# Ledger of designs, part 4: designed miniproteins, single chains, continued (4)

Each design is a single chain, and the fold is of that chain. pLDDT is the mean over its residues in the fold that is shown.

## One batch from the design tools (miniprotein)

Design m12114
Fold by ESMFold2-Fast:
Structure m12114 (fold): chain A 87 residues (1-87)
Amino acid sequence: SADELLQKGIEALSAGRYEEAVELFEKAIKEDPNNVRAWILLAEAYLRLGEYEKAIEYFKKAIDLDPNNEVARNLLKLAQELLEKKS
């Protein structure tokens, strides 16, 4: 199920297995593309990989689904700041 994939992805993310977390969250999103939390967690995995442009893209997807999501908006701002500082 999408919930099982999401939980497995969270475990991978917590263990520092960011590429595995991405794959698991992508599978969760394929099962439930309206799961805002799955989009946020996918973006966080990309953020941890230093792939800030990808992280920004997926935080924007989460905000598109839930415009009032404070977590997604705050993490989008962080990802944008980190991208700017990387240069």
Scores: mean pLDDT 89

Design m12115
Fold by ESMFold2-Fast:
Structure m12115 (fold): chain A 93 residues (1-93)
Amino acid sequence: DLRQQLLEQARQQQSLSEQLQEGIENSSKPNYDAKLPKEVKEEMFNQLMPLIAEVRELSKTTPMSAEEMLELLRKPAEDARAAAEAALAAAQA
């Protein structure tokens, strides 16, 4: 049943989006308890939310695994984290 498959896919997409956001948050350095400072987290999400939305839209037209979606966001997530941390350090100086 295509209708049921689409509803299940929508639910999986929502869950995946939540897991992606949590994974980005948990990508902090080993010296942290997987919780980023609020300011760094806000900057990262501001930079990554448009990309997460684009990957979600791409997954509707191109079949993708959760791992493939995460790989597309890996470099942007690393860059966003580095930029947010640098901005915080500059604000503290």
Scores: mean pLDDT 62

Design m12116
Fold by ESMFold2-Fast:
Structure m12116 (fold): chain A 72 residues (1-72)
Amino acid sequence: SLLTDEELVEAIAEISAAVALTTARNKGLSPEEMKAEVERWFDEQIAKTTDPVFREALRRAREAALARLDSL
């Protein structure tokens, strides 16, 4: 394996957060609408995900994306 589970979680989280933020910004949403959309999407994906590595990655991505929106 090229990555440990922890490194894989970190990589997936970073990419997922970046994609979610870029997609929301490109839609021209207000900051409040961006936050609601990001929260809703991640909560749905986390609830549906059974893979523990991907689930943990989505949790970290959610936290990172929301923290970045709150710091804008």
Scores: mean pLDDT 77

Design m12117
Fold by ESMFold2-Fast:
Structure m12117 (fold): chain A 80 residues (1-80)
Amino acid sequence: SKLDEVVRELAQELYRRVKELWAQGKSDEEIEAELRRHADRLIEELAKKYGFTPEEVEELRELADSILRVLLTRYREQKA
């Protein structure tokens, strides 16, 4: 579905961004704060670009939160 494609795009963008921030030597706290800001901005842009309904925006936000939790946990564990 359109939502599934957008979720894949969002996940890829967030994954790319976390790798970039980590490569720059950012702290966990800086990475988390930047990714949350980036995700919020991306959701707003994607909702506007694709004409999402309020229900689709809500679902996208929930999926983005899940993606962020997985990415942050994975990278924190790997660098230890």
Scores: mean pLDDT 80

Design m12118
Fold by ESMFold2-Fast:
Structure m12118 (fold): chain A 55 residues (1-55)
Amino acid sequence: SMEELKAAAQRLLDILLQSREDNNEPLSDEQIRDLVVGYLVREEGLSREEAEAIV
């Protein structure tokens, strides 16, 4: 469902943001968002527009 996809996207965002802080990675908020959007498009089969609306 879209609710489950949104929850999964938020969880992935949280993991990537935490990883950036813990490992002092030079990733911007925009780059992390783009990684999550790319994941949703490639793995979940969403359009880019749908993925961007969720993230």
Scores: mean pLDDT 79

Design m12119
Fold by ESMFold2-Fast:
Structure m12119 (fold): chain A 60 residues (1-60)
Amino acid sequence: MTPEEIFEELKEILTYVLKNNKVKKESLPSIKESVREAGKEKGLSEEQIEELIKLIEELV
């Protein structure tokens, strides 16, 4: 998978999970750190990782 394909997959997964599960605001820091770690390991750009973080903040 290319980084762009990985980014789209993660965006869809996060949207699905966060919309279908009640996530508490207190869990946000842990979720954000997990997403940053996974994004860096998968070779996503810093801009792509920040877009995922913004998505999480909007959905929680």
Scores: mean pLDDT 78

Design m12121
Fold by ESMFold2-Fast:
Structure m12121 (fold): chain A 98 residues (1-98)
Amino acid sequence: ALSVTEGIGVVLRVIGLLLELKQAAEAGDVERALEVIERLKELAEELIKKLKDTTLLKKALELLDKAIEALKAGDLEKALKLAEEAAKLIIEAALKEA
């Protein structure tokens, strides 16, 4: 279980990473976008170790893996959309146990 403070901390980290991802996508910076998606994966994997229900986090990881595949194919728009969907699931998982 997460404290309310830990849950808020996760939300702020996810929002920050999504802003960095949008900036990277607008710049066409595939390497920076990949770095941000990998950081979202690391956050989801850390939460899996701390939360009792991991269903949303496992789905988020699947979406982030698809985002990486889209990014490697040069589809920045698809990668951003998939990462935003994953981020919403990470936020939902963190807040449910706060």
Scores: mean pLDDT 85

Design m12122
Fold by ESMFold2-Fast:
Structure m12122 (fold): chain A 80 residues (1-80)
Amino acid sequence: MKAEKLREEGLKLYEQGDYEKAKELFEQSLREAEKAGDYRLAALSILNLGKAETELNPDEARLIVQRSVGRALRLIGLDV
């Protein structure tokens, strides 16, 4: 519950262009999801965090996306 609300608030800030605050909320959502054992929500929060990070660091966007996707897939148990 708390993790999902933090993620939704982060998405609203992301849509408003406040990428730094969106990143902070996505990081909080990730921590709360991990504490709750909700690895699917944690994976979604990692992907949203990656999106915010690419807006803040466009020169590293490809590496950030690759790392975020890889981490999310491992969390949900996709062995590749």
Scores: mean pLDDT 81

Design m12123
Fold by ESMFold2-Fast:
Structure m12123 (fold): chain A 95 residues (1-95)
Amino acid sequence: SLKDRIEEIKEKIPSATPEELRAMIGELKQIFLELMKNADSIPLDELIELLRLIMETAGLIDEKVPESDVDARFDAGALYLSAATFLVAAEKEKE
């Protein structure tokens, strides 16, 4: 499941090398895009949970990437903000 894939990435973050962090950003971005392509077919509560997990995981990666890795920091930050934006929209739809 998408949740299992995100949790696997999250567990690897504390021990990840900069190269592994870049790969994790790429994988998390692909998961996010897959989720967005299928958003209309996913129950709203599950969509909210997955967006929250992506946002949290992207934030954890951003904290670990070296400051000198501008591309990785930008990509992690952009993914965090994208997930957060869609999360706010999904939570408003639930009201």
Scores: mean pLDDT 86

Design m12124
Fold by ESMFold2-Fast:
Structure m12124 (fold): chain A 70 residues (1-70)
Amino acid sequence: SEKLEEIKKKFLEGLKKYREEIKDNPVSAPSEEEALERLREVAKKYGGLSEEEIEELLEYLLKLEEELEK
């Protein structure tokens, strides 16, 4: 749980930076699907998260992305 929260914070900050960078350089950004696949692999390696925790993390980030768009 603590590891999940720590990773969520890191990914939230990384996602915010990534979105700002994309605004400046819109030439070639990975698709949302590709970004999510990378995120999943990083989450597995980073904190030793279970599959369920990785899925929760992905849902969290997808929900954030949708809320930021609206």
Scores: mean pLDDT 63

Design m12125
Fold by ESMFold2-Fast:
Structure m12125 (fold): chain A 86 residues (1-86)
Amino acid sequence: SMKEKIEKEQAELDELNKQAQQTIDYLRKLAEKTGVEGLRMLAQGYYSAAQGMIALGKKSSPEVAKKAEEKAKEFRELAEEAEKKA
């Protein structure tokens, strides 16, 4: 059913977001130790997370695609903030 498909896609989105957040948390700690270099790596981590969300969204139902696009936008905004601090 469409409901089961959306629930499965939502679980994939949640799992991808969790994995991205774990990587980003590691990169934030690295940025605190390395300054400008770590902040640039953090920005790249956020851009990579955004691209992952875009890729998932393209193969998902419209409801999940919209949520993935919103998450991608959030990650891009955080990447730009990290770049400004570098």
Scores: mean pLDDT 87

Design m12126
Fold by ESMFold2-Fast:
Structure m12126 (fold): chain A 85 residues (1-85)
Amino acid sequence: TAHAEAALEHARLAAEAARAGDDEAAERHARLALAHLAQIEDPVLRARTLGEMAALMGAEASRLAGKPVDEAMAQALVEAAVAAA
């Protein structure tokens, strides 16, 4: 879906910004990635996309997100992180 593609694009940009030491750009792209992730209605696609985002951004993904996602999305993040480990 367009939201899954956008979430992964912003996750890649966030990872690249973090590697360049641009913490502001990394945080902005991480927030946009999570916003697009939240728009995915299919819970299986959402969980898979979150796992791919976590792999692209590493352990920094949750730390760079300035706005907390809802409780269900936070749960999906935990499940995807456990599955990716």
Scores: mean pLDDT 66

Design m12127
Fold by ESMFold2-Fast:
Structure m12127 (fold): chain A 73 residues (1-73)
Amino acid sequence: EERERLAKEIEDVAKKAGLSPETAQALADAVRNLGLTPEQAKEALIKTAEEYSKEIAEKVRKGMDEVLERLRA
């Protein structure tokens, strides 16, 4: 259940930052299949975003910080 929630949050952050739906889904599937922690998911998403642009990577970083705060609250 927590894994599915994290996967959906990752997909939403990726889409809002401007990554393609296909890339967002692939990252969500990695969370589901590899059991990534929220911190590992953030790192993977930032690395993927950096391949596109620094601006997208910064949007991802901010979005993931908000997700991590919600998951720990």
Scores: mean pLDDT 80

Design m12128
Fold by ESMFold2-Fast:
Structure m12128 (fold): chain A 98 residues (1-98)
Amino acid sequence: SEVDKIEQAMLYFSAQMAEVLAMVRAGAPVEEVIAKIEEAVNKLIEEIPELKEFFEKKLAELKAKLATASPAERAALVREFTAEVMEKLHDKIEEAEA
C-alpha cells in the first residue's frame, strides 16, 4: 500500500537522521555527515520518486548551509531539515488517504 510504503520510508529516514545527529555531536567531518544524509535522501527518492525535486532542492540547500556552519549550527540545521522532510512525507500520506 502507498501509505505503508511512506510510513516505512519515514521510519527509515528518522532512524538515519538520528545517526546523523549522533555523528554531528561526535564531531564527525562534514563530508561524512553529508554522505550519510545523501544516502538517506537517495533511498527516499528511490521509494518516493514523485518527491525527487523536493528532496534534491532541500538537500542542496542543507549542503550549502552545512559547509559554512559551526558545530552547534550543524545540529540545528540537521533537525530543521529532518522536520521539513518528515512534514512533506506526512502531507503525502494525507494525500494518499484522501
Scores: mean pLDDT 87

Design m12129
Fold by ESMFold2-Fast:
Structure m12129 (fold): chain A 81 residues (1-81)
Amino acid sequence: MEKLREMLRRLVQLLVTDDSLTEAQRNAVLAIAIGLQEVVKDPSEEVKEEVIKAIKRILEENPDLPEEVKKIAEEAIELLK
């Protein structure tokens, strides 16, 4: 869980410090952060599977996300397996 909290913190910091994000990119990062927070609140296999599916869909729908965000999302998917 410490690794998940670290990833969530990194995403929140990016949202706060990177004013260059488009509205769509900002919403995508926020959606990923919300998903990770749901796993922190309920680390059940059902919630993990739903969050993995949601993150993968967000990445597919937002191919122009910053590399840092994509890397965090991919690390999160691997951690939640």
Scores: mean pLDDT 82

Design m12130
Fold by ESMFold2-Fast:
Structure m12130 (fold): chain A 104 residues (1-104)
Amino acid sequence: GAKEGIELGKRGKELGKKGYELGKQGKAVEAGELAALGGSLAAEGAKLAPDNKEAQELAKEGGIEAIRGGLEALKSAKTQKGVNLGIAGALNGIGALFDAGSKL
């Protein structure tokens, strides 16, 4: 059912927001890891409930928050690992937006 897609979208959004806050604190690796996971979960939520409007909207929100978290991780990154994870967060977030049918 649609419930699992909705729950994944909500978790993706929460993780993306936490990634953004950690990125603002200069914790680039942790920020990028949370953003990358958040974007991945949001994309999975979109795929699990493609016909459910609430799940698709939550996946879009999760994708946006993952992009924000990934970009903030990138801004604060002082290591290649932080850069790679920030990029992964942004790309996974973009993927969630495409899976949810968003136009960039």
Scores: mean pLDDT 87

Design m12131
Fold by ESMFold2-Fast:
Structure m12131 (fold): chain A 73 residues (1-73)
Amino acid sequence: KRFRIEVAPDGTVRIYEVSGDKETLLEERQHPGRPAHELILETIADLEKQYGTVLSDFIGLENGVAEVTLKPK
């Protein structure tokens, strides 16, 4: 599975599932005052747990955006 994680400056975390060229918003969370890197790492751990997967690929982008690929365990 492929996901895009966006962390806004206000601490809003948006999780998108990427399927081909389509992005579907799965979840929006609010974590004001927390650094983007912590929120991204926690989100990856949550997705690994929820989907029974492990991180296979990670591309950290600027402005608190990360693209991740998770594979089944």
Scores: mean pLDDT 76

Design m12132
Fold by ESMFold2-Fast:
Structure m12132 (fold): chain A 68 residues (1-68)
Amino acid sequence: SNALIWGNLGFVLAKLGRLDEAEEAYKKAIELDPSFEDIAFRFAILLQQAGREDKAKEVGELLKKLTA
């Protein structure tokens, strides 16, 4: 699905250090399929491991708004 493609793009962009674009791709993925909250959680962990705690927090806040 398109949501899966956007989610995978987000992971690749995060690995390349393109965190702003990664966040946009992740946001697009979850907007297309809100059931992707598990992928969003995994993405937040990846951002934290990459040393991008601020971005991981922003992703977590977006997830909370979409699942509340």
Scores: mean pLDDT 70

Design m12133
Fold by ESMFold2-Fast:
Structure m12133 (fold): chain A 61 residues (1-61)
Amino acid sequence: SLYEELVQKAKDPNATKEELLEAIRRLAELGLDPSEVVQAAIKKGVPVEAIVQALREGRAA
């Protein structure tokens, strides 16, 4: 499923911060739970403001 692909890619230790933010945007756009990807992004040092921006962009689509 698309959900499983987004979550698995975002939990990949080799995933970039940009890939994590893109996964968060897409999950929010699809109305799916972004929580696991958000937690992975926080652990990787993605700024909270960037995560909030990605969520807002996805939900606005």
Scores: mean pLDDT 83

Design m12134
Fold by ESMFold2-Fast:
Structure m12134 (fold): chain A 56 residues (1-56)
Amino acid sequence: MLSEEERERLIEGAAKLLAAGLSKEQVVAFLLAQAPQLTREEAEELVEEAVRRIEE
């Protein structure tokens, strides 16, 4: 399980990548490469949280 600080860092990174034009699938792959302890489901959840932040 990620610490809250690691989780926030990954969400921030995901939001920046999405804003730069990467697809959700590309960002999921990036998160899994950065934090191999994540499941695909957890990585997808982090990407959805990042989408919510940038669609504000």
Scores: mean pLDDT 80

Design m12135
Fold by ESMFold2-Fast:
Structure m12135 (fold): chain A 60 residues (1-60)
Amino acid sequence: SDKIAEANFALGRDMFKNPRSAMWGALSLGQGVFNKGTKEEGEKALEEYLARARALQAAA
């Protein structure tokens, strides 16, 4: 899925400009994996991270 590549790209940008935002992204993804019961939960965590990363990039 291209979503993973996009998440990794956004995480990389955040780490370079704002490491705390990258940490929140990583925690969100980890929380989804940790609380997984289905693939849908992991995919939802990815979508939430991407939405947050894009909002942070638009604000910066």
Scores: mean pLDDT 58

Design m12136
Fold by ESMFold2-Fast:
Structure m12136 (fold): chain A 65 residues (1-65)
Amino acid sequence: GGIKAEEAIKKAKELIKRGEEGYKKEGEKALEEYSEEIRKVAAEASPSLQETLLGQAKAAEEKIK
């Protein structure tokens, strides 16, 4: 089943923050893990919300560059 828009966005923000903190401790692997988790959340979201979540995942992945 899908997830609520508010919950999905909140989870994505928390995952991004956690990934940034993990990157400082464990490097790129931590960023890869949270990016993947955001993508899993996006897969269960509505099409419009999925677009937003994938944007968040890409922004996080760009930070590794």
Scores: mean pLDDT 66

Design m12137
Fold by ESMFold2-Fast:
Structure m12137 (fold): chain A 85 residues (1-85)
Amino acid sequence: MAEKRKAELLYEFAMRNLAGTKKVLREAEKQGIVETAKKGLARLDKQEDSLREALESGDAEKMREEATQAMDVSRDVQIELSKAI
């Protein structure tokens, strides 16, 4: 039970992080930073799919790995966006 709750919290944390980054990317796209924003959004969409599959699998270890990867990708996307501004 503790492991299932840890997986749920990791999923919620990762999804919240991705949602915040996507919001900033959409605003950047509206301001003319189109290519970097589109690439970032595509990368984050793939991470969301992986996170959903991990949660559905019920495997807490897989969920932890996918959540870590999603957060790393989100950070990289934020750095790339910062350089494009």
Scores: mean pLDDT 83

Design m12138
Fold by ESMFold2-Fast:
Structure m12138 (fold): chain A 92 residues (1-92)
Amino acid sequence: GAKEAAEKGREAAARGGEAGAEGGAAGDAAKEAGGSIGAIGGALGAWIAGGGGEYGKKKGAEGAEEAARAAREAGSELVAKAAEAAKEAALA
């Protein structure tokens, strides 16, 4: 339900913050990407709680999947995990 979506959105935001905190010069790009993915997860949780429909859930999950793929390609596992959490928020 809406509460689970909001909780998963918070988890996505937390994982985005963790990705952003990870190490040095490589961390700058990860911080920006992690922050963006966390924000997307939070926004999706809020949208679902506010009555966003199945179309919104599908589009949110697709965006999160693409973000996770791009993050893995860039070598950032924490950013990929943040994107996976955002996908769960979209599907909840």
Scores: mean pLDDT 59

Design m12139
Fold by ESMFold2-Fast:
Structure m12139 (fold): chain A 103 residues (1-103)
Amino acid sequence: MLEKEIKLSLAAMLYSVGKLALSKGRYEDAIASFERAIELLEEVDPNDPRLAEAYTNLGEAYFKLGRYEEAIEAYQKALEIDPNNERAKELLEKAKKELEEKK
């Protein structure tokens, strides 16, 4: 529905808003912003490299809320886009450990 350039600009803005929300401890707001940014990026190109970082930050927001299963799914999505993302790998291992210990 939106033009490609408009979608990418809106996605970049939503990603920045999500990062700011994450830095302020507004984790649910961060999730909503990152999910909308991801949706717009995927509509343009489902293999856009920016999706790896967006999914990694989405996972971090879920992790901060103790939603470890959702954090794991987000980090796995990041690694599907960029298998060499060291931050996503490290955070995935941490989330798996927390989920295993939480039982």
Scores: mean pLDDT 86

Design m12140
Fold by ESMFold2-Fast:
Structure m12140 (fold): chain A 62 residues (1-62)
Amino acid sequence: TDAQRAAEAAKAAAEAGDSAAASVAGYHIGLNGDREKGLKGAEAGQAGDAKTAAEYAVEAAK
């Protein structure tokens, strides 16, 4: 699904250290998947925690 593809992109961005990209992915996944988890991912990415942002994005896409 598009949400799963976005979650994989967020995970790759987090591995590269790009917390902003991980935050954006979390927000978009939250719109079409688990909103609460997507929002938590966006918040973590905004705080500079790319790893936590990607983990929430993956969970939101499930």
Scores: mean pLDDT 67

Design m12141
Fold by ESMFold2-Fast:
Structure m12141 (fold): chain A 55 residues (1-55)
Amino acid sequence: SKREKALEIFEEALKLYEEGVPLDKVIEYARQKAKEAGFSDEEIDALIETLKEKY
């Protein structure tokens, strides 16, 4: 489901950040993965906002 895919992207992004990847690159990675998964622009923006809140 889209929810499960969003969670996977979120978890991958957090791991990259914890490994020292710069936030901007982590955000670009998450946006690209969400686009590939068929998320809308609004869904991508919501995912990125949630990710930023957890940093």
Scores: mean pLDDT 80

Design m12142
Fold by ESMFold2-Fast:
Structure m12142 (fold): chain A 55 residues (1-55)
Amino acid sequence: LDEALKELAEKVGVSVSDLKALPNEILKLIVEKLVEAGIISKELAEKIIKGIDEL
């Protein structure tokens, strides 16, 4: 999860700590929107969602 969050943080210009401060439901929504916008890959989104669900 931390590596996937780091990649996401680098692509959107925020810190990993900022992403971890978000509610899990909001983080999942943001990830889905970023895939739709073509900013991140579906594979990265799936890694993040799976990591959240395993916590």
Scores: mean pLDDT 78

Design m12143
Fold by ESMFold2-Fast:
Structure m12143 (fold): chain A 70 residues (1-70)
Amino acid sequence: SMMERLGRLLLEAGYSDEQLRELEARLKEIWENSPSDEEFLEKARELLEEFGLPEEVKEEYLRAVEELLK
């Protein structure tokens, strides 16, 4: 559910289906291996930076995730 919403946000930002699937796979692995919401957010931020997302898209993505975790 959360992963699906985040994926839609990235598609709207113009990412390709292949890039989205790779990002989603990496996010799922981080989610499954993160012992806390805080560590997940930190690693997710690093992953988004690695994928070269525009700052505004990264901030919106992280803000949405933070709101869901509260």
Scores: mean pLDDT 73

Design m12144
Fold by ESMFold2-Fast:
Structure m12144 (fold): chain A 65 residues (1-65)
Amino acid sequence: MAARLSAAGILAIAVALEIGGEKVKIEGNEVTLTVEIRSDADRDTLAALKKQLEELGIKGTIIEK
């Protein structure tokens, strides 16, 4: 759904800014975030994002660089 996808996109961009994410891609019902994992805090932040995306019914994919 468009409104949920927009919310998911905003969340992904906010997380990317927080942890120094390199790329955010939003396509259809999927959000892909490319990041370099530097700490356990980054992993926890990404796990929280995946859970939020799942609650919105959006497929979240995290790519570690």
Scores: mean pLDDT 70

Design m12146
Fold by ESMFold2-Fast:
Structure m12146 (fold): chain A 81 residues (1-81)
Amino acid sequence: SEEARKHLEQARAALDAGDFETALSHLKRAVDILAAEENPDKELIQEVADLATRVIEQSKDPEIQLEASVILIKAAVLLAT
């Protein structure tokens, strides 16, 4: 998934810059793209989970933490199927 990979690259860059809102936007796009694929790359799904976990750990904003938690749950469900 080239599109999902591009969003993950942008999410990593945003996280490195401390831009949690931009990181969440790209993580939402990545997980939705992967969820729509018949055989999504599990390594990319794991990267969504890892980056969402970083957002939860690094952000002090409860709304950002909640949105990241939803993304993490979506990725975990996708890994389990």
Scores: mean pLDDT 88

Design m12147
Fold by ESMFold2-Fast:
Structure m12147 (fold): chain A 60 residues (1-60)
Amino acid sequence: SIQQKIAAVQTTIKTVDEQIEQGRELARTSPDSEKYRAQVKAGEALKRQLEEKLAELQRQ
């Protein structure tokens, strides 16, 4: 159902947000800071795509 798809996307957005926060901390504290900065950027791009998909689902 549309409601189940909305809930699934919302859960995924929350998980991606948590991963972005962890990546930001690792970028600050880890010797592999460039790697974690790249992962944060990728996560932010994915979150944007998921938010656009969520908006489309909510229109139905």
Scores: mean pLDDT 88

Design m12148
Fold by ESMFold2-Fast:
Structure m12148 (fold): chain A 55 residues (1-55)
Amino acid sequence: SELEELAERLAEVASRLGPAAARTARYEAQKAIETLSEEEARKALLRGLASAEAA
């Protein structure tokens, strides 16, 4: 799904900081997908990705 693809992309960007960072990013992304509405989860993942790419 689009949200799962965004979660994997976020984990990939976070992997620049190491495998622990990638696991944490994937976990937090999955938590957002499970607890938020689809729209809010997408916004959260896009915000996280933009922040991670800017760092």
Scores: mean pLDDT 80

Design m12149
Fold by ESMFold2-Fast:
Structure m12149 (fold): chain A 64 residues (1-64)
Amino acid sequence: SEDVELLQRAVEAAEAGDIETLKELLPKMTPAEAAWVLSRLPKDQQEELLPYVPDPEAVRRLLA
């Protein structure tokens, strides 16, 4: 499905350290999906990408 393909691409970008691709993909995701992707990154990169996620407050709550 579209959602599975989006999440898969985001995981691959996170594993590759492709921050620019993540900036394009994160706005298209749900807060839960964005939090799951960000949880795989170092804390400094999580903070850098938070402005690009839908509902950053919800994503921060899910990361705690």
Scores: mean pLDDT 81

Design m12150
Fold by ESMFold2-Fast:
Structure m12150 (fold): chain A 80 residues (1-80)
Amino acid sequence: MEERVRKLIEEARKLVEEAKKAFEQGNYDEAIKLATEAMKVASRAYREAVELKLPRDLLQEALDAMIEATKVAKEINEKK
């Protein structure tokens, strides 16, 4: 069960990196799509971590991933 949450956090982080790369390449539509998906995955990880009463460190990692995805989405929207 903890492994599932860790995989979701890793997936969200990968999506954030892909969104940043798409943004750097000028693919704003793709960047927004990837950032939105990252937010969904990170939010799911956070909710599942809370429900499973996982250690605070995992809750913090999931929250950090959600915050980062949100910041990236905001930056993309501010550009276009």
Scores: mean pLDDT 81

